# Ledger of designs, part 92: designed miniproteins, single chains, continued (2)

Each design is a single chain, and the fold is of that chain. pLDDT is the mean over its residues in the fold that is shown.

## One batch from the design tools (miniprotein)

Design m7205
Fold by ESMFold2-Fast:
Formats: structure tokens, sequence, C-alpha cells
Structure m7205 (fold): chain A 81 residues (1-81)
């Protein structure tokens, strides 16, 4: 296992944690987990994973009423796709 494999695995775990918190309505916690996932995916070179994390961030930001932040995360996801 190299550093990139560890980071990618951790990113997938944070995506799962974020989805769970989002389903519970814990939007701030979900955003924190998705931000950690996006960072770890980028550090591992997984642009597709990072795009997924940013799309999830955009969705949860919209649910939290943070429309400007949602638009910013959508732009980040589109730049990686």
Amino acid sequence: VDDKEVKRALAEIYLAIGKLDEQKGNYDAAMESYEKAAKLFLESGDKEGAAIAYRNLATVAEKAGRKDLSEEYRKKADELA
C-alpha cells in the first residue's frame, strides 16, 4: 500500500461519512467530511473522485441554504470532469 492508495481509501471513507451526515440533516458535518474527501482524492490524483466529492458538497451547500457556496463547488466539480 502506497501513500496514494491510503489517501484514496480515506477519501472514500469520508465520502461515506458525509453521505450519512447529509441523510441525518447534519449539513455542516457532511460538508466537512466531503471537503476532506475532495482534498484526499486530489492528493491521490483521483480527479473523478474529487469531482464526485465537490458535487456532493454543492448539493449539501444548497440544502444548507448556502447557494453561492453551492455554485462555487459545482464549478470546482466541472473543472475536474
Scores: mean pLDDT 86

Design m7206
Fold by ESMFold2-Fast:
Structure m7206 (fold): chain A 61 residues (1-61)
Amino acid sequence: SDLTDADMARVRARLAQLRAEGSPLFQELDVDGDGTLDADEWALLAKKLREVNFDIDALFP
């Protein structure tokens, strides 16, 4: 199944927190280091989310 708008909102909120905290996990997702996620980076994140059944917290313990 595709990500819902609610799942995407939760992911964006978590990423905003990680970015504000300077988390290395956000830096791993932001491959080009520009502080935003482009379409390719979002596709990579979506792939990782599918592997953890869309549990964003499992990616960021």
Scores: mean pLDDT 66

Design m7207
Fold by ESMFold2-Fast:
Structure m7207 (fold): chain A 97 residues (1-97)
Amino acid sequence: MKPEILGIEELKITPETREALGKELVKEHQENYPKGIYYIPLLGEDKVVVIKVKNLSEEELKEIDKVLKEFAEKHRGNITDEDVEETAKKIIEIIEK
């Protein structure tokens, strides 16, 4: 089954909105995960990129998880908007093959 990108959202973050946005993204993920829709949030300095995708195989999920783990370990929370853009591109390439 071919994976399908449902949308890519770019949202501006301010210090005031960061916590509220994080909670909303967790809620959307919890509501949509049982429907086979995955939300992949990439949190940068001034923005978040959210990739919404369905029909990911176990192999694609493992490959994306590896990319996300390497992203998190490399920066340990000091992730720039440029790092977000590079990581989003890698994830999209995995999905599109």
Scores: mean pLDDT 74

Design m7208
Fold by ESMFold2-Fast:
Structure m7208 (fold): chain A 89 residues (1-89)
Amino acid sequence: DTVKALEEAKKIVEENLKKAREDPSKAMEYFKEAVDAVIRAAEKSKGKYALKQIAENLRKEAEAGTPEDAIKQLEKLYEIVKRALENEK
């Protein structure tokens, strides 16, 4: 069920964003967990190709930046998975 997979991915992004805000030094680790969950959920979505490409671009930006940049990319990832979920419903 693609909707359920995206809902679970959204929860994982929310949890990792909260953890990254509590411990910014680990923000990149939390970003990697969140982006992997979104990519896996995207496998069966209507927009899977675009979602994977966007997620990869956010990953490169997070890896090139500071912990604050990783948190910002997590916030963008949350909005992206939220929109993907609305498009599947």
Scores: mean pLDDT 79

Design m7209
Fold by ESMFold2-Fast:
Structure m7209 (fold): chain A 63 residues (1-63)
Amino acid sequence: GPMSPGVRWEIEAMERLAEMIEDEKQAKTALDSHLAAAERAYPAEADQLRAYRDKLLAEIEAK
């Protein structure tokens, strides 16, 4: 189904963190912290949020 606006904003926030933080370890730590807060806000969408975080981690590692 379509993504909720709140979940979309959380994903966009993770994308911005991945783009702005040049250090790989710091970017991973920031994404993990943001994901933990997002999962508490949207527990029904936790798997979707984790999948998107994993995609961003793969993109960071490919740099």
Scores: mean pLDDT 81

Design m7210
Fold by ESMFold2-Fast:
Structure m7210 (fold): chain A 107 residues (1-107)
Amino acid sequence: MSEEQLAELEAALAAIKADPKGRIVVSGDKAYVAFGNSPEAQAAARRLGAVAANSPNIELIPAGGGFLLTFKDNPEALAVVRKYADEELSEEEALAAGRETARKYGV
């Protein structure tokens, strides 16, 4: 990624974290980003979506109230996301959390 793309990623993540409902969870090469319904949160989500769309090494999948991001061979972008992470889970913890969420919400 270019320095400009990394700076835009950081700005988008910071804007998401400024929302009280904004949450970032990292596990391995993946991050789940949750955001609220405020105009500011929706603007930050659109910026994050634009960064992912303009970056071949970031895959974005809509997931519930947020985005699942995958950083294949992109350690620089993953490092930026980790700076803003609320929580980092092991693969086992992420699987357990996903299973518990599916059980609790009937998915």
Scores: mean pLDDT 76

Design m7211
Fold by ESMFold2-Fast:
Structure m7211 (fold): chain A 104 residues (1-104)
Amino acid sequence: MSHMAEYTITTSIDGDVATVTVKTKSQEDRDLIALDKELLDKVTDDVLGKIDETLKEGGVDSVILITDLDVLAQGLTSRYKVELLSETDTTSTYLVTPAPENAV
């Protein structure tokens, strides 16, 4: 069963720093994604694709991930080293680097 949920993925590059920001439109959208495996997999795939694109096209070795979906970090660990840099009550910031065994 699929639920409709709204989220945005934005990318910025400032010199050697690349940032991918993943935000839900509302707390309800966040809860829907966290509880629905199909939606979470879709969001995770979209984020993985954006990180891959940013690393390859941006000429950077790592990406800063800013998200209100903490569950995304776990999905990324299959391909990337994910390190928590900071967190607030609504947002977590991670350093995402290619794992040596999965370097592209």
Scores: mean pLDDT 77

Design m7212
Fold by ESMFold2-Fast:
Structure m7212 (fold): chain A 64 residues (1-64)
Amino acid sequence: MSKQELIERAEEIYEEARRQGLLSPDQEAQVQRLVDAIKASTDLEEVENLLRSIESMVRILRER
């Protein structure tokens, strides 16, 4: 999976979570920081781990 595809995936998950009202302002800031870290990273393993962190957090919030 390319870095661009991982960025698009992260942004899609973030936008969907925001649209659904799942995120508090603090949680929105946390996810934005993770998305920014993905964009800044040159390590694909780090990018994949950051994406998994976003996916896990959103999944947990949906299951509340």
Scores: mean pLDDT 80

Design m7213
Fold by ESMFold2-Fast:
Structure m7213 (fold): chain A 66 residues (1-66)
Amino acid sequence: RDLDAIAERLAARYGLDEAQRARLRDLLEKNRDASPEELADAVVTFLATLGVPVEELPEARAIVLE
């Protein structure tokens, strides 16, 4: 999977700043060997902690699962 493409798509969609994008990249690297579902759950949890509304989280999950 292209973790760089996932990080950039999420950063663009949710307006992540440079520090938040770096944290997302670190999260993706730490979960590189996780299942797609586990990675999606980790990313959704991370975005929720940044204040992304719950109704936006299914789209974030879909981006990770591509």
Scores: mean pLDDT 80

Design m7214
Fold by ESMFold2-Fast:
Structure m7214 (fold): chain A 120 residues (1-120)
Amino acid sequence: NIGEIAKEILSKLPSLRKAIDEAKKNGDEEKLNEIHDGLFSLIAFLLVLSLSEEDQRKYGQPLYQALQNNDDEKAIEYLVEIAKLAGLSEEEIKELVEAIKNKDAEKLLELLEKLLKKIS
C-alpha cells in the first residue's frame, strides 16, 4: 500500500534533514551525494508505484537499470515520462529535474515531502 509506505517515510524525514544539516556543517560532499542519490531513487520508486501495473512493468525496469548504472541522464529521461504518467505538473517536473541535475539534496527532500503528503 503506497499510502502506508508514504506515511512511514514521512515519519523519517526529520532524521534525513538532520543528516543533510550535519553533512553540510562538516563539508561532507560524499555524504551529501549519497543522500541525494538515495532521495532520487526513493522519489523514482514512489512515482513508479503510483502507476498502473502495466506502466510499472514498462517504465520501472528501464529506470531501475539506469539508476543502477549511475546513468543520471538516462534516469532523468525515464523519470520525466514516469512523473507525467503519475500526474505531476510541468512545473513540478522542472523543479525535480533541476534538483537532480544540481545534486541538491535539500531541494529533493522538500520535493519528496510534498509528494508524500499528496499520496499519504
Scores: mean pLDDT 84

Design m7215
Fold by ESMFold2-Fast:
Structure m7215 (fold): chain A 87 residues (1-87)
Amino acid sequence: SLEDLIADVRAVLGRLAHMSAAEAEAALRAVVQRFLASPEVSEEDKAAIRAAYEAALARLRTLSEEEQRMLVGALLQEILNVLERLA
């Protein structure tokens, strides 16, 4: 459900500082897949998050582990903001 996804995104954000960069990227991928599959999310919001996710993936290889967690956190926060507007 939308509420379950919101709870899971909040949980990932709360644990992000204790994750490796690889764990953070995997958690982001799982959240993005669920977000894009959600019928409550508009096609416009899906397109925006898909573009942001692809841009983030292109940059991950050039970033430190801490910068990778920050980038993952920023995108998770964008996703959370969209989901909270829909709830």
Scores: mean pLDDT 88

Design m7216
Fold by ESMFold2-Fast:
Structure m7216 (fold): chain A 73 residues (1-73)
Amino acid sequence: SREEMARKMVERAVELLKEVLARKPQTPFEATILQFRVIAARSEFWLAERLGLELTPEQKRLLEEAERRAKAL
């Protein structure tokens, strides 16, 4: 179903964001790789919203936190 697809997109995005938050970037190159993972997660969230799913404030906070982590260098 559309709801099932959207939920799986959110699950993939959350997994990517958790991977970003599990590692502290030690170099600008590493930070760049994490930024690409954040972009992929953002795309999954965008597609889920287009399918009618509302992102929770917690999911949006997770994205913002991961974005900050990736920009920390």
Scores: mean pLDDT 84

Design m7217
Fold by ESMFold2-Fast:
Structure m7217 (fold): chain A 81 residues (1-81)
Amino acid sequence: SLMDEIKELFEQFIEAVKAGDEETAVKLLEEIARLIESLSEEEQKEVAKFILDKINKLPEEIQRNPLVRVLAGEAKRIVEE
């Protein structure tokens, strides 16, 4: 499913962040954002909640990464409408 694809891309994004591969992380972030926009409003909220839950469980240094913060901010915006 498209939601499962987004979840897999999110895991790849976090691994790229952990590896310091900023170029790959940016490309994955852009792809995640593009796919989320193709979802229904209800599916967008479900995926956004999943992303926020996963980010909140990551090490603090990863949560502070600027790209992770961008994704978290977008997910919060989607949940709040």
Scores: mean pLDDT 88

Design m7218
Fold by ESMFold2-Fast:
Structure m7218 (fold): chain A 66 residues (1-66)
Amino acid sequence: MEERVEAAKKALITTGKALLDDGYSKEEVKEIVRSGARALVAAGLLTPEQAEEVYKEAEKYIDELS
């Protein structure tokens, strides 16, 4: 369970960084990352609570990149 949360955090943070490097805005990247976390819930890979944790950590990372 915890390993899935950790893997999801790394995947979404990596995706977010790549999108920022490609010139997407922070707001666009946050929307994409939020959609990714929601898709993991729809696939049954994360609970809604786990997806919120993953998204919050990814959002914090994205906000710290400037």
Scores: mean pLDDT 80

Design m7219
Fold by ESMFold2-Fast:
Structure m7219 (fold): chain A 74 residues (1-74)
Amino acid sequence: PVVKLSKEEFEAMLEGIRETADALVRHAPREAALAYLEDMIAALEKYKEEHPEFAEELEKTREYLLRLKEQVEA
C-alpha cells in the first residue's frame, strides 16, 4: 500500500535526502558516503515506479546524488 503525500511533504523528504548525502560526503568516510549514495540512487529509481506523479522531483534528486557520487569518486 502506498501512502499519498502532498507535493510539499514529498519535496521536504527529498531535501532531507540531499542534506543527508551532503553531510555524509563532507563528514563520513568515503566508503560510507558511497554506500549511502548507491543505495539511495537505486531506491529513488524504484520509487519512481511507485510514484509516477513525483517522477520529475525523484529524477532531480537522483541526478543530484549521481553528481555527488562522481565528485566523491574523482
Scores: mean pLDDT 79

Design m7220
Fold by ESMFold2-Fast:
Structure m7220 (fold): chain A 67 residues (1-67)
Amino acid sequence: SAVELLREAAKAKTKEEIIALVEEAIRLAEGPVRTILLAALHEVRKAKTLEEAQQTVRNALRTIESL
C-alpha cells in the first residue's frame, strides 16, 4: 500500500531511496493521499539533508493517518 511504502521511506538511509519509495507510493495513491504525497515529493527533492527528507516523509505520513 501507499502508506506502507511511505513508512519504509521514513526509514530509508539515502535521499535517493526516499524519492524512489515516495514516487512508488504516488503510483498507488488516489485523491487526498496522492495530493499530500505529491507535495511531500517536492519538499523531499528540495531537502538539503537526509534528516530534512525523512522529516518531510514523517509529516506526510502523520497527515495521511489523520484522514
Scores: mean pLDDT 87

Design m7221
Fold by ESMFold2-Fast:
Structure m7221 (fold): chain A 75 residues (1-75)
Amino acid sequence: DEEYLRGARDAIAEAARMAERGKTEEAIEEIERAIEELRVTNEVSPETRRKMIELFEEARELLERGDVEGVRELA
């Protein structure tokens, strides 16, 4: 459970690093891919899946707004 949430935060931290390097569109695409993969997996509890999707959707919104600091704080 916590291990999956840590994985989600690690992915968000990587997205922040990509955005810092000017690859914001690529970072958004990676987050969107992670959300789609989570929607079809059955390897995590519904509660953990919901929390992970919420984290990724918040990260996407922050990236779209150019708030890289917010993405780092979310991770």
Scores: mean pLDDT 83

Design m7222
Fold by ESMFold2-Fast:
Structure m7222 (fold): chain A 61 residues (1-61)
Amino acid sequence: SRIVDNEEALIILEVMTDKEDVPLAVAIALLGAVGELTREEALEPMTEEQRAEFERRVAAR
């Protein structure tokens, strides 16, 4: 599987943290960690609802 790119990683972080303000330093650290994972690996910890929202946002771009 292809490694998650920066745009996909940002969408994942936005979906997972949409109810809380994430400090910039924390967002950068999380983005770096996600950017090393395959798409399947990055989406595994997400709920079914969060995964559906991610797919919707990716498809809309």
Scores: mean pLDDT 66

Design m7223
Fold by ESMFold2-Fast:
Structure m7223 (fold): chain A 107 residues (1-107)
Amino acid sequence: KEEELKKKLEEARKKGDEKKEAEVLAELGEIYAEQGDYEKALEYLREAYEIYKKIGDEKGIAKVLLIMGKIYKDLGAEESAEALFKEALEIYKKVGDEEGVKKVEEE
């Protein structure tokens, strides 16, 4: 699964598909977080965040912030997690993503 995503990442980068690159980076971040490799997860998620910010993908930004918030919560960094959840919630509300709002409120 990780090897397939890394191959998709290379292909997206080669084609200059920034949206696909950010999507694959976020998926890699989720997978490494599930494995407990929070250092690699945060590296991938921060890279996805910068790309989503560059291209103005507000839903992508909110998704990455939510995943990062969950990681910080698992690490016991409660204040950092709450700040990330608050920012993700504000973005989801702004773009009218009711599903995204519910996901943040469950945290």
Scores: mean pLDDT 86

Design m7224
Fold by ESMFold2-Fast:
Structure m7224 (fold): chain A 94 residues (1-94)
Amino acid sequence: MKLELSASPESEVSTKRTVTVKVLDNEGDQGYLEIRTSDGSAPKYFAGVKNGDTVEVEVEGEVGQTITIKATLTSVDASGKVTVVEKELEVTAR
């Protein structure tokens, strides 16, 4: 089970960044994805996430601010086994 996080390329004047979260090798029929950001935004929740799915979140900060994005994927298989993976990415507003 694996999460991959990537950010949109930095622009010289943009305080907004798009972060893409990709779900890889999800164990079980469906995953529950939670995304938290340090920019003061409310947490985002996605249900029914499958292997190969991608979700995008926009983050915005002050120039020079570092924003931490934390993605947590929870999956439950048919036997009731719970698997949790977490990944973090830092992006800088410009």
Scores: mean pLDDT 73

Design m7225
Fold by ESMFold2-Fast:
Structure m7225 (fold): chain A 78 residues (1-78)
Amino acid sequence: MEKLIEEAKKLIEKAIEEARARGEDVPSFEELPPEEQEAAIKTGLAHILKVDKELLEKLLKGEISEEEARKLAEERKK
């Protein structure tokens, strides 16, 4: 999981860099309040793993494995 969090942070940092390259005045990831940093990481993780917020929270708590989370996400999609 730690490695996926690091990958999510890199995706966020890249998005910020691209926005700045377009001339947008956006804060860096480190300048975001802790709550917004956590929300951004969770959004990135959900995107990387293709799971919903509920499954992601269970995965982060160690209640389910990454493989189980992906399987349940596919089952929920019908």
Scores: mean pLDDT 73

Design m7226
Fold by ESMFold2-Fast:
Structure m7226 (fold): chain A 79 residues (1-79)
Amino acid sequence: MEEERKEKEELETLRRKLGKQIGIMISVLRVAGRDEEANELLDEWVKNRENVEKSKEIIDKVWAELTAEEQQRIDELLK
């Protein structure tokens, strides 16, 4: 089933991208001394890692709470 296999591959790719983004955000928060927020992000993502939409919501929420400098650093690390 070509379509089923393609959908599964797309979901796996998306989950890997979200995981990479979360990992980078956690690293940036820890470097900034925001360890409690980094731990909260990790815990929330681990609980919801299989729910792509919830994972995106968590990422967007944390992203909105970052400084412009932290956002720029994350963008550079995602390259």
Scores: mean pLDDT 76

Design m7227
Fold by ESMFold2-Fast:
Structure m7227 (fold): chain A 74 residues (1-74)
Amino acid sequence: SKRSEAIRALVRAARASTDPLEAATLLAVAQEMQLHPDWSLEELEALMREVAARYPELAAALERALGIVRDVFA
């Protein structure tokens, strides 16, 4: 499924990352997708934007995660 592909892509990107905060953020997004298979892509994007607004230090990593997920679902 596209969701499984996105989760694998996020995990792969996290393992390749040299930034621990980026790696942890990418893994967290992958975990949320596994825990909430009922969430739409729109709901996931809304959550990621809310987290980025409250934790600006995660904004770049969350935008990267969003880009990876969008690329898989395109």
Scores: mean pLDDT 85

Design m7228
Fold by ESMFold2-Fast:
Structure m7228 (fold): chain A 90 residues (1-90)
Amino acid sequence: KIVRLEVYNEADTVVERARELAAAGADGVLIVDRGSTDLATDEAAVEAARALREAGVAAVLAGLPPPEEAHLRAEAEAALARAEAALEAA
């Protein structure tokens, strides 16, 4: 079942919480940023998606507009995740 994981300026806990959901048997996780302003939370959400997928759990990122300074880097990671989701749907 798909589980929703909401994040807001909580970089330290996002990855661990995602791993706990994978260990509990989640089939997929939708990671939703509630308007975090720190880059660390955006990066942690991307890392959480990677950890989920390494555990065999589908991961989708939503509502993660990266800060101006890190936009290109975060966008590249988000683009890779989106491309893989599109391939999964095909």
Scores: mean pLDDT 67

Design m7229
Fold by ESMFold2-Fast:
Structure m7229 (fold): chain A 61 residues (1-61)
Amino acid sequence: GMEEEGRKLVEKGKELIKEGKIDEGTYLAQKGLSKLIEAGKLEEARKLGEEIAALKKEVLA
């Protein structure tokens, strides 16, 4: 469903961020978060958004 697709996009985005493809990874991760929000998974989307922000901070440091 939409929530599963959202989770897959977030995971792919996180992998791209780990590879140093920050812009591409952030774009896919945000697309995934939007799908989770549309599916009503607001708390899950918030938690994953915090994880993405933390990952970006560590990779860019």
Scores: mean pLDDT 85

Design m7230
Fold by ESMFold2-Fast:
Structure m7230 (fold): chain A 100 residues (1-100)
Amino acid sequence: IEFSEEYREESRRAIEEALEELEEELERLEREAEEAIAAGDLERLKRLRKRTVVLLSAASLLAAAASAIGDKELEERARELVRRLQELLDRIDAAIAELE
């Protein structure tokens, strides 16, 4: 019982810290994507797309981890991050298609 509580608390903190880092990286990606779209920089957009896909995978894993420990607030936070990353990916894909 005590070990399960400590493990859940440690896992919760690790997920929270990882979500904070991903949220900061998403803000940077959103800014870089706006710059690349405005500049019509196809190479930069393709690089940003690849980075966005990696973060989307990470956010999805954090959502699964939060769900596994029963933390609904962290799960919802991770799902919102997944949603924002999917919107960014769609925007990047649309810009790439327009430049091709």
Scores: mean pLDDT 86

Design m7231
Fold by ESMFold2-Fast:
Structure m7231 (fold): chain A 61 residues (1-61)
Amino acid sequence: APALSPEQQAAVRAALAALERDPTDSTAYSVGGLLEKEFGLKVDARDAAATRAQLAALAAA
């Protein structure tokens, strides 16, 4: 995956923190939609666990 901008990295970490506080599919859909709309980051936000794993991978890249 390409390296994230500082703004994208901050957004991904904020999304991870939100999912850790509220680990629901609804929260996953909300943060996934926000990341795509505001930062152009595509996330398969089908469920909380898969979304969290994808966000963790993006944050580590």
Scores: mean pLDDT 77

Design m7232
Fold by ESMFold2-Fast:
Parts: structure tokens; C-alpha cells; sequence
Structure m7232 (fold): chain A 98 residues (1-98)
């Protein structure tokens, strides 16, 4: 699973968010983190998949935990995020204020 997560982040950097999403949907252990300390919730918010983000959070992955570079899922969504990822970030902020 760490290999799939690392490869998905390579596609995020290339702005191939569809391929990144295909790879992360193959991950069976949502508590896995990559070499940078990034988990499934980090990449799920970047690519804009709300259901995968919520599922990963419910299975014990911590979306608010910073990676080894001090970047949270929100920071990574602002830096690399797709249009769908930025829309998901705003949806999550709106729900936190409700």
C-alpha cells in the first residue's frame, strides 16, 4: 500500500488526478503512510474524493496530522489540489462551521 500511495503522489505532482484516484482506491489499509508521513486522507482531499476521505478518517487515519514536512491535508490541497480538491476543502470547512 505504501508503494501505491507514493505512486499516487507522483501523479498528483503531474496533475493527473484521475490516475492518482485510481491508485488510492486500490489501497485496502487506509492507515498506511508514505515515506513523507502522508496518508490516504491527505491525498483524498487533494484529488477531491469526499467519500474516500471520510472512509479513511473513520478507519483510523488522521486527516489533520501534518506530514514530515509539516504540511496538513489542507496545505497539500492548496499546493497541489485539483479544482475538485479545492471544492472539497471548502465543503469540509463549511461543515466544520455548522
Amino acid sequence: SEELLNKAWEYVKKKDFEKALELIKQIEDYTVVDSEGRGVPHIAVVVGDRELFELAFLTGAEPGRPDKNGETGEDLAKKYGSEKGLALLEELRARARA
Scores: mean pLDDT 75

Design m7233
Fold by ESMFold2-Fast:
Structure m7233 (fold): chain A 65 residues (1-65)
Amino acid sequence: SQTFGQRLKQAKDKKGFSNKQLADKVGISQSTISNYESGLTLPSFVTAMRIAEALGVSVNYLLGF
């Protein structure tokens, strides 16, 4: 099974966004996106929903449901 960070990276790469572009769209720092991708921290559900919306994927996909 893939981790949240691996799914986030795949969805971001498919959308053509850099970490900076995604961070700017969601209203968080680039380092926070990098921490989510590396698995150092997990977002709140609200932040995960905002990321999913920006990437055009379901939040369930990012969470692995």
Scores: mean pLDDT 84

Design m7234
Fold by ESMFold2-Fast:
Structure m7234 (fold): chain A 94 residues (1-94)
Amino acid sequence: EEVLAIAGNPEAALNLGKKAEKEGDYDTAIRYYEIAARQGNAEAALNLGKLLFKRGTKEDIEKAIEYFRKAAELGSGPLKEEAQRLIDEAEKKL
């Protein structure tokens, strides 16, 4: 229901994720970034990847690489360049 309430607005989901991250609520941030990224928001995919990479488990790093690849495919310019750099960094941890 909560997920459905913002399904048509990836920008709102991204902004809610950013607010949660700023407040230290990483579980809520991950949830909102997943909603926005699923709807094609490159910045949400990048931010989700960064949070998963920081968690540091092998499974989280592998998932982070997947989201960084998605961010690179959806994004352009500096966002794409950052995503590509983060793929290289994350692969070095596996």
Scores: mean pLDDT 85

Design m7235
Fold by ESMFold2-Fast:
Structure m7235 (fold): chain A 92 residues (1-92)
Amino acid sequence: MEIKVELEGGEVRRFDPATGEMEVRDVRAKATITENGKTYTIEVIARDIRALKGERTEGSLRFRGPDVPADIQGLALEKIFNELRRRAEEAA
């Protein structure tokens, strides 16, 4: 399985390196997943996500894509949010 993530937009409003908690706004991302010769493209749009590690206190996530297995969707989302954290850490 190969997952490629492209971040088209996203604002990290707050990042706490001690807890790993993050507040993000206006996230736009595309994930291209290649598995067993098939390619899936999913688009993630999130206006506001808080406390991405531990408990979520508030968030809105819109998922757009074809019929993609839930496990693959979860892995793509995890990779997108890990990339957002990486960028936040580099900016800090």
Scores: mean pLDDT 67

Design m7236
Fold by ESMFold2-Fast:
Structure m7236 (fold): chain A 80 residues (1-80)
Amino acid sequence: GMVYIDPSKSDEQKEVIRLTAEALIAIGDGIDAALALEKQGNPKADEVLELAAKYAKAIVNKDYKTAEEYKKKFEEVVKK
């Protein structure tokens, strides 16, 4: 769904809210993609879940560069 970000919040707070929302969306997309792949017997189901988990962990650790790298890997796996 659409994420509301209050313009009055600090840039740091807005970034944390945005990245947290992106992490939650990525986990949801990861579960949906993994369920679809698992139903097909595709071994990438586990890889998709692992990438979503690594992305969420990077966000929690405030490692935004690593989070972006895992997000890109996740999107590439899901597109194939």
Scores: mean pLDDT 70

Design m7237
Fold by ESMFold2-Fast:
Structure m7237 (fold): chain A 72 residues (1-72)
Amino acid sequence: MEEEVRRALERGEEAAALALRAGLDDAAQTIMSLMSQLRKAYEAGDEEAVRRLMEELDRAVAEVERQVAALA
């Protein structure tokens, strides 16, 4: 759980930075919001919310990577 959450947050940070550099401010804000929610859910011990938020974050990261590739 902890290692999985940490890796998800690291991927989120990289994707948010990529989105900001590409001018995708709304996408970056979405990822940062999901990362904040994931940290809070993890600290609260809400395992169901952690799993859901990790899946949502993974989808948001993939969408940013797709949008950035389309700009290239």
Scores: mean pLDDT 84

Design m7238
Fold by ESMFold2-Fast:
Structure m7238 (fold): chain A 100 residues (1-100)
Amino acid sequence: SQLQQTAQRQLQGSQQAQQGAQELIEEMKKLLKEAGKEEAAKEAEEHLAQGDVDKAVQTVLDALKDQPEVAQKAASLVRGAGQLLDISQQLQKQAQALLS
């Protein structure tokens, strides 16, 4: 039961991290939409879904190169989302190892 309880806590942590990442992605998408860069927001989201945080950051910085403060805010949201997605995946792998 202790292994099952630990695995369940890790799965809950993974779900919370994934939700947090989704919230940051939605903030990034809203920011780029307000800047007229909806396509770049989709590309950044796709790169994040593939685990390519560096490409997602570069996509956002390139799209907003004429708006450096907005670019840095959007890049921070992308980096934060990438970190939370990585945490989510690590917690899922740990939970799977405990349940196998």
Scores: mean pLDDT 88

Design m7239
Fold by ESMFold2-Fast:
Structure m7239 (fold): chain A 93 residues (1-93)
Amino acid sequence: MPSEEEQEALERVLERASKEEIEEMEKLDEEFRKKGEEGDYKGARESFKKLIELLRKVAEEKGSPEETEKSLEALKVAEENAEEQIKKLEEAV
């Protein structure tokens, strides 16, 4: 799990995202959730990877150096946790 400070830094950076970036993030998050629920784990991974790449871009472009560093740590932990959970779901089926 990312630390509370790392998660808070990511949330603050996301408040500075453009309307278009927020809409794309919400679309990718919805696609990730729906595909996971439908058992399309390959599609879920692809949507989540795109979401993480967009979040990384926003953090690097709109964060302070400290906020960017903490946000990237939070995103790395989130990516590792999502991959572990998807693998567990694939192995259970």
Scores: mean pLDDT 79

